# Ledger of designs, part 65: designed miniproteins, single chains, continued (2)

Each design is a single chain, and the fold is of that chain. pLDDT is the mean over its residues in the fold that is shown.

## One batch from the design tools (miniprotein)

Design m6146
Fold by ESMFold2-Fast:
Structure m6146 (fold): chain A 151 residues (1-151)
Amino acid sequence: GKIILLLGNSGSGKSTLGRELSEKTGLPLVSTNGLSEEAAKEARELLEKGEGIIDVGGTANPLAALKGIIQKTLLDPNMSPLDWAKILSAILARLYEEFPDVEVIILLGNVDKISDEVLEEIRKIFEQNLPKDADYKLIPVSGVTGEGLEE
C-alpha cells in the first residue's frame, strides 16, 4: 500500500480525481476539506495503516495532514499563483524530508487565467525546491475544459 496526497487550489477537480483514484486503486479516500476533528481522525487511521488517499483542503497544511493533524496554512484563494507555488513547495520540501515515500499529486486549477510564462515559473519553483527523487506530479487543469487532467 501507499499514501497518496492530493493537493490543489479551488476548482482544480481534486475531489473528482480523488474519487476516481479510490475507485481504480481500491484505496480508502479521506477529505480534510472541512478541517474537522472527524476528518483528522480518518486521516490518522489511513496513515497508521500506511495506505490511502488524503484529499487535502486548499487551505490545509499537507505536512500536518501527513501527521494526522488538521491545520490551516498561509495558502488562500486570493494569493498569486507564484506565491502559492513558493509556499507550497517549501512545505512539500519539508514533507519529503520526513515522508520520502509519499506520492503527491498537485492539481493547479484555472490555468486559463495564468500565462505560459507563469506556469513555467511555477514548474521551476517545484523542481528547484523539491528533492529530485520526490514522487510528485504537477497537473495544470483548465477550469473551462478540464484539459491536462491525467492520472
Scores: mean pLDDT 67

Design m6147
Fold by ESMFold2-Fast:
Formats: structure tokens, C-alpha cells, sequence
Structure m6147 (fold): chain A 90 residues (1-90)
């Protein structure tokens, strides 16, 4: 059976992942600028990732995970959970 469009699911999944990253950042008491400084990224890059305007690279995900004090595996597990939920909602 043909599955859902992987590009469509990926874009929506990264948008929801961005919202989750924002929540984790706020729980740590960090501004977008402070997260960016810790991750070695620009504030505009963090803002676009959190809004879903930018799909983060593997390096950007690792840097964000370290800046938040979590593992990259935690981010990838959350992304996979989001993808599964999006598939089930269709």
C-alpha cells in the first residue's frame, strides 16, 4: 500500500519538533539568543528551527541537544514519536 508523502510528514514533524525544542528551552529559562550562543548557532537559525521554517541539520540537532542538556537520541526519539502520531492522525 502507498504510504503518506514522506516530505509532507517530515515538514510537519519538524514544525512540531521545533515547538517541542521551544518548550524545552523555556523550561531551562533560556532565551532564543542564549540557546543559540550555547549551541554555536545564530539566533535567527534557532528562531527558524523553532517556527518550522528551517529543517535542522544533524549537526544543528546535536548542538541544540547539547545546549539543552539532552542527548541527540532524545531529539530523534521525539521526532519519531511525532512522525508516528502524524501518520495515525490521517
Amino acid sequence: DPGPDSGEISLEAYKKLGEWIRKKREEKGLSQRELAERAGLSQSTVSRIESGERIPSDEELERIAKALGISKETLTNELNKIREELIQER
Scores: mean pLDDT 78

Design m6148
Fold by ESMFold2-Fast:
Structure m6148 (fold): chain A 72 residues (1-72)
Amino acid sequence: ADGTIDLAEFKEWLLRAIALSPAAGRQLSDEELEAAFRSFDKDGDGKLDAAELEELIRAASTALRVSEAALR
């Protein structure tokens, strides 16, 4: 569904993003994936707008290269 993304689509997208960043090769738990989704789903309706998804991609790209590699 174009225009919004649910949790399952978010997990698929994140899996592909992790494959492009081998430095973050750890497996994320369901709880960690859901926590990340909820952080950007501020109204808690279980879906992200395309604009929120674009912001998430930009924020996650910078954060993952710094935070995920540094934490583990």
Scores: mean pLDDT 61

Design m6149
Fold by ESMFold2-Fast:
Structure m6149 (fold): chain A 72 residues (1-72)
Amino acid sequence: DELLERLVELLKKVPAEKWSELLKSKDGADFVEILSKVLGVPVEDALAAEIKALPASELKRLLEEAIRRAQK
């Protein structure tokens, strides 16, 4: 899953202490806002659009899997 791999790469750039804030996101738009604040840079428009198109339940599933893969 291309989106899952992109999320894993982004989470590796985020301090692990802040992953809990991303898991608190209510939907894709909220997630993109939190992610941009944590990274200190805006999320790419194409990636933001893909994330916003996901149902909240699917986004949560992908985030949990991405965090599992990003753990060091």
Scores: mean pLDDT 78

Design m6150
Fold by ESMFold2-Fast:
Structure m6150 (fold): chain A 120 residues (1-120)
Amino acid sequence: DLLEAARAGDLERVRELLAAGADVNAKDEDGYTPLHLAARAGHLEVVKLLLEAGADVNAKDNYGATPLHYAALAGHLEIVKLLLEAGADPAAKDNFGLTPLDLARIAGHEEIVKLLEEAL
C-alpha cells in the first residue's frame, strides 16, 4: 500500500498509488502517515511527491509526533528544510513534551539544531 511504498522509498509505486486515488493522509495502527514514514527513512523525492499531493505536513501520530520530529531525529537535513518550507511547525511538542529541536539535540545533529533554532 501507500504506507509501505513510502517507507521503502519506492517513488514510482507512490506515484502509481496516488494516481489511483490512494489517501495521501492514510494512517497505520501507530498513526504514521506516508509522510512520517518517508521523512523518517530519508526518502527526499517521496517526501516532495507526498507534499505536492496534499500531505498534511503537521500530521500527528499516536505519540503526538510530526514528520518533522522524525526527520530531525534521523538527521535528514534536506527533508527538515523541505518540511519547514512546506509549513511544518518547528515548535510542535509530542506527547513527551519534545520538539523537533529537542530530538535533533539528543541525536547530535548540529546543522539541524541551528536550522530549527533559526526557525523558532
Scores: mean pLDDT 92

Design m6151
Fold by ESMFold2-Fast:
Structure m6151 (fold): chain A 65 residues (1-65)
Amino acid sequence: SLKEKAEEFARKAVQLIHEGKYDEALEYLKQALEIDPNNPLAKAILEWLVKKHGDPELQEKAKEL
């Protein structure tokens, strides 16, 4: 289903974050949120990137999702 595809993309974003690939993670996160804006994992990742990460450029990119 589309919801399952959104979950897959959100999980891929988590993997990329663990690898330090934040720009790639944001691309997958954006796709997950476009498919399912209410996906709990994607929303949690987005909030973490906006509030917890010390990179202002990354925070601004995350806020635009």
Scores: mean pLDDT 80

Design m6152
Fold by ESMFold2-Fast:
Formats: structure tokens, sequence, C-alpha cells
Structure m6152 (fold): chain A 75 residues (1-75)
């Protein structure tokens, strides 16, 4: 477990989710190699947004493929 890769910001977002929101594919790859949790949701929601949701929203095919290959499927 990489605590730094899974530390929540003031909005309850992990560095992996922030990198995905910014479409920073290289940083997402580095976070996944560091053991970042693909399914770390926002607090207080049953419909929490994971990194893969931001990849879909940004229409970043390379980022989406990277997350899917790492095991993210939204279920």
Amino acid sequence: MAAEANALDENGVTPLVEAAKASDTEKVREMLEAGADLHAPLKFTTAGKYAIHYAVESDDEELLKLLLEAGADGL
C-alpha cells in the first residue's frame, strides 16, 4: 500500500483521481505502479467517482485503456 498515492485531499480525492481528472496519463501510470487504489471512492456516496469515471468524462482513450488494463471497471 502506497500511503502517499492514496492520501485524500481536502475534497476527499486521491492523487490518482486528481491525475486522472487532469488527464495526466504518465502520473496515473506512476501512481498505479506505486500501488494506488483504483477503486478509492469519494466519501459519503454510493455513487462515488473513481479515476475511471474521469477518464470517461475527459474522453481520454489512452488513460481509459491504462485504467482498464490495471483492473478498473466501475463495478
Scores: mean pLDDT 62

Design m6153
Fold by ESMFold2-Fast:
Structure m6153 (fold): chain A 115 residues (1-115)
Amino acid sequence: LGAELFEAAREGKAERVRELLAQGADVNVTLADIDPSEGDAGKQGLTPLHLAAAAGHLEVVEILLENGADVNAAGTNGGSGDTPLHLAKYYGHEEIVELLLKNGADENAKDVYGN
């Protein structure tokens, strides 16, 4: 379920995301939950919301937030502690930035390096 939810979120498969969540997939699953062997690899804390926000999949972001996704989840993508808001801003997805802020994203959130 977790690995399938990451794939569906990354690919923008909104209907598949709905099906997986209805089957009991954890909306806040992390990369470490799927592959514990990643240990200290600096990719822990990445959630489906991070991938959907980075990829620009607005409908998937909406579904994940409606199902209790942590809007302020601090992923360690590359070891930086990026939030979904950081990724949406970096990739220029303005509609997703607005949606995340409306759902309580911390605009002043810092990565693990304090930036």
Scores: mean pLDDT 73

Design m6154
Fold by ESMFold2-Fast:
Structure m6154 (fold): chain A 90 residues (1-90)
Amino acid sequence: TNSLIIKGNKALQEGKYDEAIKYYEEAIRKNPKNFGAWLNLGIAYLKKGDYEKAVEYFKKALETAKQYYPDNTVLIERAEKLLKEAEEKA
């Protein structure tokens, strides 16, 4: 999971959004509690201009943060901010 996130983040940084998506999807398949994978999957779709998909994945990131990391207000706030941004563009 960690190695998949690192590979996904590198692909995302290099503008290889479809490659980043594949790595994040595999990370989520192995660990659906991985907040970062859900959030970055949303970011990849946002950067592709697929705002409806970005909204979907940011909602999943927010659900994951609230369910598994309820005391981590920074994760919740970050997911809410990105969700609002994607919804305004959708």
Scores: mean pLDDT 87

Design m6155
Fold by ESMFold2-Fast:
Structure m6155 (fold): chain A 64 residues (1-64)
Amino acid sequence: SLEEEIEELKKKIEEIEEKIKELEEEIEKNSDDPEKVLELEEEIGILEIELGVLKVELKRLEAK
């Protein structure tokens, strides 16, 4: 159902936001390692793109 699809998307959004937070904490722990920071920033960038797509899908479903 539409309600189930909305709830599933909200869950995925929350999981990605939590993952981004964990990676940001890892950047703080590795702030003296520029190569490691770059790798973590690239991973966050990919997750932020995925998060953007899911948020657009959520808005589309909520508009129905």
Scores: mean pLDDT 86

Design m6156
Fold by ESMFold2-Fast:
Structure m6156 (fold): chain A 159 residues (1-159)
Amino acid sequence: AEERARELVERAQSEDLEVRLEALREIASDPEVAKEAARLAESLEDPEVATGILVAAMTSPDPETLKEAGRAAARTGDLEVAEEVLDFAQLLPVEAMATVLRAMLGSPDPEIRALAVRALARRHAEKPSPELEALLREATSDPSPEVAALAREALEALA
């Protein structure tokens, strides 16, 4: 799985669109490969390639693969990657979205955690969910006063 993931991550960096899309399809088709590819994505300097790999991994029904995609997004040095991951997470089932965003709430970057709280608040306002409410309640204890305030405002709007 690890060697295959490295091969496919290299192919996903191709300037040939067909080669890139084939690599992303292969990453999406195997949860173990997708999980390893997501781990490799956090160290990639090209935000478009990193986003493509993480989005492919997020199509997996495997919770461990979703968790690794969220962790890679949480540890990215690029806010564009985090924003694209959160946009795609809105299309996922609530349980899958919650798995990705729980990992992103563990980000060392308070800006990524703030983006995750806003994404949670938006989805929960449209379709209330106990899983998303629990994550918002956890975020009220965030060490960043701004992140904690965003989570409290989201919960108060639902009361």
Scores: mean pLDDT 87

Design m6157
Fold by ESMFold2-Fast:
Structure m6157 (fold): chain A 82 residues (1-82)
Amino acid sequence: YDKLIKHYEEIIKKDPNNARAYTNLAIAYLQKGDYEKAVEYAKKAIELDPNNATAYQILARAYQKMGDEEKAKEYYEKAKSL
């Protein structure tokens, strides 16, 4: 995961509006267990692309892992509505 994280961090330094790179960073941090960073990058991906269902799924899973069941449910429902 660390190699993928560095790769996408380099991409966003060159193109800060690359929603796909933020989504991939959020996935990598979620898989690494860094749920706070997963939330941060998933929110940035949604800011750039509000129809990004994958980013909402990442938010839901990260909040679930952090014990916030209400936010997890809210973001799962949002992902399904897209």
Scores: mean pLDDT 84

Design m6158
Fold by ESMFold2-Fast:
Structure m6158 (fold): chain A 71 residues (1-71)
Amino acid sequence: SEKEKKLKEAEKLFEEGKKAFEEGNYEEALEKYEKALKLLEEVLGRNHPLTLPVGVEIGLIHIKLGVSKIP
C-alpha cells in the first residue's frame, strides 16, 4: 500500500540521516531527517512514538549548526 511504501521510505531516510550525522555531515542529516519526518507525520501523525524521535534529531542538528534559537 502507499502507506507501507511511505513508511519504508521514511525508515530508509532516517537511517541515511543517522549515518550522515555520525559522519559530521549535519546539513545532509537534516535534509534526510526532515524528509523522513514529513512522511511519518503524513502516515502516523506528529505525536506518534516513531515520529517524535525524528523531531528530536532535527532539533539536535539545529543546535550543532548554531541556528537553534529559543523565542
Scores: mean pLDDT 78

Design m6159
Fold by ESMFold2-Fast:
Structure m6159 (fold): chain A 60 residues (1-60)
Amino acid sequence: KIAVAVKDYTATHPLELSLKKGDKVKILEELEGGKWAVESLKTGERGVVPKEVLEVVEEL
């Protein structure tokens, strides 16, 4: 499942991932509290981001 960042996001916690608008991520897991565990397709880094900064573009 692939999503794209709709806005810039700066990580505020070590478990979070920073993203720039237009970055693509693979969704690994949907977590509680509106958080998603993702892997950056650009860097291969993994982290948690708020779901509101992502828009799903395709299922894998």
Scores: mean pLDDT 79

Design m6160
Fold by ESMFold2-Fast:
Structure m6160 (fold): chain A 58 residues (1-58)
Amino acid sequence: MKLYRALEDQPKVSPAFLELKKGDIVEILKEVNEDWVLARSLKTGETGYVSKSNLEEI
């Protein structure tokens, strides 16, 4: 399993997006396009879209 850390807070702007706090760990499930991934929060278990630029591999 490849894990990533959120670099900045990300608000839940719609039901399709994942809410993240800086430092939250996510698993990437699928690359959607060049800018977005579908990820799962290890903290909440929720899935949603996250900006690739807000993620750092750990």
Scores: mean pLDDT 81

Design m6161
Fold by ESMFold2-Fast:
Structure m6161 (fold): chain A 60 residues (1-60)
Amino acid sequence: MNKALRLMGAAAEGNLDEVRKLIEEGADVTATSPGGVTAIDIAERLGNEEIAKLLREAAA
């Protein structure tokens, strides 16, 4: 549960290393915040292409 929120925060910060670490730890990349936003949504909105790509690959 905490990992999904941290993943969203890392995506918003553009912190690729933290995103990669959280995915390795089994963070749910499809989890939504209370507002219905995913880590992929955040990365795409901010133009963080590398993070968005990494998250999409982890979701597949």
Scores: mean pLDDT 79

Design m6162
Fold by ESMFold2-Fast:
Structure m6162 (fold): chain A 55 residues (1-55)
Amino acid sequence: SLADAMAALSPREREIRRLADAGLSQAEVAERLGVSPATVSRHLRRVDAAVAAAL
């Protein structure tokens, strides 16, 4: 289920998805979390893949 997919994400991956769903860009998410934009991009791709697999 979507809920199970979300529960399987790390706390940081869930936070990245929440911020992206709130309309923040990858650069804005990176700034908020103190990580590189490349790190955000990698995590967003993994989050999107996990969610898609649960649908």
Scores: mean pLDDT 74

Design m6163
Fold by ESMFold2-Fast:
Structure m6163 (fold): chain A 64 residues (1-64)
Amino acid sequence: GPVLTLRALKDYTATSADELSLKKGELLRVQVLAPAVDGFVRARLLDTGEVRLIPGDAVKPAGA
């Protein structure tokens, strides 16, 4: 899937081990692995190599 930088729009606390916790303003470099399911995007974090579910309503692409 595409590689992009996401910006966290709000704080988010993960409710399971598969979800990613976020702080407002945080930048994430990710590879999108699957389309959004139940409001979450499955992506690989490029900094750690780990695959996590990212809340789609809590992030947006950073820049153009």
Scores: mean pLDDT 78

Design m6164
Fold by ESMFold2-Fast:
Structure m6164 (fold): chain A 63 residues (1-63)
Amino acid sequence: LSPLQREILRLLAEDPTASQAEIAERLGVSPATVSRHIRAIEAAGLADPEALRALAEALRAEA
């Protein structure tokens, strides 16, 4: 995962109800950038909500 993809996952672990627009605002990027990186994560087989949540929690714990 890229550093930005890790930050997106960490923010989702912190606030699972956050919209793509809210994540984009927190990261200082456009919502289109967030959407692009989420699609890349999905393409890597991390689209499963449980797997994505587990990865996000692991990344948050390591930080």
Scores: mean pLDDT 70

Design m6165
Fold by ESMFold2-Fast:
Structure m6165 (fold): chain A 158 residues (1-158)
Amino acid sequence: AVEEQVQKRFGEKLELARKRVEAAEADLPPDIKEKIEQAVAAMDVNAQDANGYTPLHDAVLLRQGYKVLLLLEKGADVNAQDNQGFTPLHLAVYSIPEKDLGGEKALELVELLLLFGADVNAQDNQGFTPLHLAAQRKSEQAVRILLEHGADVNAVPK
């Protein structure tokens, strides 16, 4: 009973995230979606390259919302750190343009990562959190989203 309610809430959050990604990617052709699905099914979703990047780091950096969603559904580590300590959430926040219309897709990636359990207070090797990066980018929307998810305003860099 309790486990069924937890799975139902996770399923509702996943469906909402999927609808948001599908709305943002409404012009993505069906054949491209199928190719992304086949590529994700065939890969080790947690493999790291020479820089420590996982497929999730790359998909976030390239703003590939549908691929990000599929990687997370296939069990990609949402909190994987590259060789500099950056998580996918750090990269999503850093990629938000100052006051640009393209910022909406980057903000949707931030929300998607947080929905899948991204550590809002993760620190890179210099002690910067996603909140520090949002402040540097002057993204009021990213600051708000991170604070709503429990970002620590008193965190200090190393």
Scores: mean pLDDT 78

Design m6166
Fold by ESMFold2-Fast:
Structure m6166 (fold): chain A 124 residues (1-124)
Amino acid sequence: DLTPLEKELLEAARAGDLERVKELLAQGADVNAADKYGTTPLHLAARNGHLEVVKLLLEAGADVNAKDIMGWTPLHLAAAAGHLEVVKLLLEAGADKNAKDIFGETPLDLAKRRGDEELIKILE
């Protein structure tokens, strides 16, 4: 079960509140805290394109390859949303571009559905 600090960390990451994320991590919030759906702070920051929050979470030891209940990694969510700079940062941090979700789809498959040629090139 998530502590109140961890629930606030998920909300701060979702909102892109860099200073609040920093404060909550300094208070001992688990950077890898996952809700009942396996959603971590890194999943939420990546989905919403919050580049500086993604960077801070990775520096704090976030699992770049964490999977939610759908098998989605932060890289899947950033690619599906079209967040090019977040995708680049996650790949630099060691994200597995070949990770498959529960439907057998990779981040590349999600980028192809968007028709985003720059994302397709960096995920190939």
Scores: mean pLDDT 93

Design m6167
Fold by ESMFold2-Fast:
Structure m6167 (fold): chain A 125 residues (1-125)
Amino acid sequence: MSPLDKELLEAARLGDLDLVKELIEKGADVNAKDEYGNTPLHLAARYGHLEVVKLLLENGADVNAKDKYGNTPLHLAARYGHLEVVELLLENGADVNAKDNYGRTPLDIAREYGHEELAELLEKA
């Protein structure tokens, strides 16, 4: 992995919007993957960094990228209860029917982790 791509993954994980903008301008790969298959979008979605998620999607992030466990960014946002991130991912073409390596959809994960309002949103999607 390039140092620039590694910095983008970390900036996305931390929610450092200004650093994410700078790294994209410098030519970092918005779809770079870490050792677990996480893209910057996976990490931003997992930690609920709404503005970073928006910026990554505007710059060509793959909304349906899968990590090594078959998780999309939507699965991770659903697992951690990030309602506004889920809404934004759905608006940008996230596949509500995507299954992880255990056969779980984002709805299944939201229900398993007790995110009732988020589960209701995914049922209507």
Scores: mean pLDDT 93

Design m6168
Fold by ESMFold2-Fast:
Structure m6168 (fold): chain A 59 residues (1-59)
Amino acid sequence: GDRDKAIEYAKELILQGKSGKEVVETLMREFGLSEAEAQNIVAEALSSIDLGPDQHGGV
């Protein structure tokens, strides 16, 4: 669904080195999400990516 696509797209942007703010703004633009919805998608994407020890427990 659109949610699954948004999560996948968010993961790709995060792996490209985009900031969380840029990812949120991109998701709002591309998927018509609210800021809160986009932030939730980013949090879910981060939980699915192992970013290493510096990001452990910080989403």
Scores: mean pLDDT 75

Design m6169
Fold by ESMFold2-Fast:
Structure m6169 (fold): chain A 63 residues (1-63)
Amino acid sequence: GSGETPLHRAAREGRLDEVRRLIAEGADVNAKNSRGETPLDLAGRAGHVDIVRELIAAGADLF
C-alpha cells in the first residue's frame, strides 16, 4: 500500500463524520503517507474545506 492511514482515506474521500470519529479515537492528524502527504494535504487538494477546518482545529501542521 501507499502507507495510508484510515484518516488519510477519510480526508481524501470527504467523509467528515469518519474524520471526526478517527480524531476522537486519537488518530495522528500529522501522519505522512509514502509520498510525504498528510490528511490535510489530501483534504485540501480534494477541496473538502469542512475537513480542512476540522484537521486544523485538531492540530494539523500547516508547513
Scores: mean pLDDT 85

Design m6170
Fold by ESMFold2-Fast:
Structure m6170 (fold): chain A 122 residues (1-122)
Amino acid sequence: MKLRVLIVDDDEEMRERIKKMLEELGFEVLGVASTGGEGLGLVHKYKPDIVITDDEGPLLSGLWLVDEIRERYPETKVIVLTGNTDPAVIDRWLAAGADAVIDKRASDEEIRKRILEVASKL
């Protein structure tokens, strides 16, 4: 079965990079959002298997989006892409209900591997 993914990131280059990677892995990219609020709207519309979100956002924090998904869509897996790999920050994302936290600066191979690890648990 083809896994269905949403991308939430305010960086266009990062969105394009992740979208290409997901399509090469055989996933269906249902849509892309630039804000957590837009992302939650797409989660409601499409009910994706996975949401990949950044840790930044001009209107809503990624943390708010993770909390809302855990409350309303508990079957949806959440992957957080972050520039902050402080262990305390990673622990906060995991405590909020993120299924994985990945360094934005990691290689395409490492990001791909981590996405596949989350997908294997679906």
Scores: mean pLDDT 81

Design m6171
Fold by ESMFold2-Fast:
Structure m6171 (fold): chain A 125 residues (1-125)
Amino acid sequence: LEAARAGDLEAVRAALAAGADVNAKDEYGNTPLHYAARAGHLEIVELLLEHGADVNAKDIYGNTPLHYAARAGHLEVVELLLEHGADVNAQDIYGLTPLVLALAHGHEEVAALLRSHGAKLVTKS
């Protein structure tokens, strides 16, 4: 978890080899994949997904790794998460999708990529 947040690829690799739970959640419901995606650590995202990380894990706010990557504008991480079955239309507890977060933060290339994978701006209630 801490190694994924810090971007230490070798520490993540060693922890997984030692039997660390790739889907362990902290007090905020964040998995290693949430932290790696938020920070844009592409190689760590890839390693975690190869070891069975839940691409659609939700933290206490309903955010998936895709929400964090989209909000931060990490285009290559967004593409990798989508290739591994990330729910492009996942909603957090406020009804916000990754596309809404990308647009709100000015990440037009990420928004275009999300739209190409079927992302919708809003499910109006």
Scores: mean pLDDT 82

Design m6172
Fold by ESMFold2-Fast:
Structure m6172 (fold): chain A 80 residues (1-80)
Amino acid sequence: SFEEILEVLNELVSESFFQEVRKRLSEEEYQEFVVRLAEIAARLVYGRDLSEAQKAALREAAPDIHSLEELAELLDSLLG
């Protein structure tokens, strides 16, 4: 089902995946990774594009984002 696909995707983009990405990227590159992933999620889940202010907030919060779940929680707080 669609829900089962989302659960599998969440498992694949777990904390271990985010940790591996963080090891390979600079701080600036990791911030952009988080922003780009959030842009994709915002379009798919909310049907919306992120504002420059929302992207700035995501860059600031990026060091604290360790999973897709944490990114989704932040995105929900920004988009309502």
Scores: mean pLDDT 78

Design m6173
Fold by ESMFold2-Fast:
Structure m6173 (fold): chain A 58 residues (1-58)
Amino acid sequence: MLAKALNDNFTSNPRFLTFKKGDILEVLEEIDDEWVRARSLTTGETGYVHKGALEKID
C-alpha cells in the first residue's frame, strides 16, 4: 500500500521514520490501529509512522 506524507517528521530516534510532507511511503506492516511500519521511497529507510500522518493513495 502506498501513502503520501501529510506533514514533515524529523526524529533522531532510529525506530521512527523521518520524512517530508509529500513524500511517498510504502506501508509494509500494520502494527496497531494508530501505527504502521513503512519504507520511504525517497530514502529507502524504514521505521514506524503514525497513521494520522498518512494519506492512502493506493
Scores: mean pLDDT 82

Design m6174
Fold by ESMFold2-Fast:
Structure m6174 (fold): chain A 84 residues (1-84)
Amino acid sequence: QLTEEQIAEFKQAFSLFDKDGDGTITTEELGTVMRNLGQAPTEAEINEMDIDGDGTIDFPEFLTMMANSADGDIVQFVVEMMAA
């Protein structure tokens, strides 16, 4: 489970790449966000997260990806990278 604080930090990171403010980013921008947060997902992993298959990721989809990693050090790494 993600805390409200973690959700707020993820939203802040997401918003840096959501330049038009519509609450979505492209799969290319998702790759950039993940690299900025210290992750390097493969294209296959990004495709698995693109549930709609329209080439865009909304904030709930992004949170689902982060929540699936919540049991591991990955969430802590993301939080530390956001704090930097």
Scores: mean pLDDT 63

Design m6175
Fold by ESMFold2-Fast:
Structure m6175 (fold): chain A 72 residues (1-72)
Amino acid sequence: SMEEKRKKIGEAVKELREEKGLSQRELAERAGLSQETVSKIEKGEAEALPSLVGPIARALGVSVADIVARAE
């Protein structure tokens, strides 16, 4: 389901963020997003729009495709 994909993308973002030793606040600052937005994405509570996932991927030093592959 789309809800399951959203949750898996959120977990992939969280895992990559933690691997780099970043807090949600630090990832948000690097991505130009609010901490609330990052938190909602990681919980799967917000739609993983390309306009949100793109900045997150760049902040993490990965591609959007890397996040999607991790979410499998």
Scores: mean pLDDT 82

Design m6176
Fold by ESMFold2-Fast:
Structure m6176 (fold): chain A 68 residues (1-68)
Amino acid sequence: SDLGKKLLEAAGRGQTDEVRLLLAEPGTDVNARDADGKTALHIAALHVDDPQRLDVVKALLDAGADVN
């Protein structure tokens, strides 16, 4: 969905406030996948050295993102 694409983009950019806003939107799939099959959690986890990505990971897990 469009919301899923926005979530993946925001997560990849470390935009924690935008991620939280999107997760609050009705119809946002927290487990939405990109063309490579990666979720927002997978994308954020690739950049563990970035504090903004760690905040995104926390927001996604709080929203019920699958850890697998």
Scores: mean pLDDT 79

Design m6177
Fold by ESMFold2-Fast:
Structure m6177 (fold): chain A 78 residues (1-78)
Amino acid sequence: SIDEIIDEADTDGDGYVSLEEFRALVRRLLPELLDRPEEAVDAMIEEAHRLGDVDGDGRISREQLREMVEGILSYRES
């Protein structure tokens, strides 16, 4: 489930996901991105994480991550 995916991304269990945890999650959900240049993938991941970081503290909440994961999965199923 999406909640299980979020639990795995939240490695510290603090209710927030760092950029590196988010990077690992995106690579797992969108393995086709591994065929792109690493710099392009990193830029895409950094931009997505920045958009989810509504507080500007360098972390995204589990709630924001849930919305982003749902968007990624919807893209995959479309």
Scores: mean pLDDT 71

Design m6178
Fold by ESMFold2-Fast:
Structure m6178 (fold): chain A 96 residues (1-96)
Amino acid sequence: GGEDVNAANSSGMTPLHRAAMEGDLEKVRELLENGADVNAAEDMSKNPNSVGFTPLHLAAMAGHDEIVELLLENGADTKATNKYGLTPEDIRKMLE
């Protein structure tokens, strides 16, 4: 504890983005309990090459089904679009 759970790094990613991408279920749970924004989009002002992924996009892309479920239980928006108009479900279907 003591870190700003919603602080974006130089890549525009919050800790929740990274935990969702890495498959760290326990860290995702900890971050959500500490007020992490489940629907945070990547900060494109810090990284203009970012596509505006949410944690749910990254978990779906990485195939971390347990994290997808946990994010959805915590109010993740299944209709959130990146800068290309892609939802987390669209990304998951493209990888099948």
Scores: mean pLDDT 79

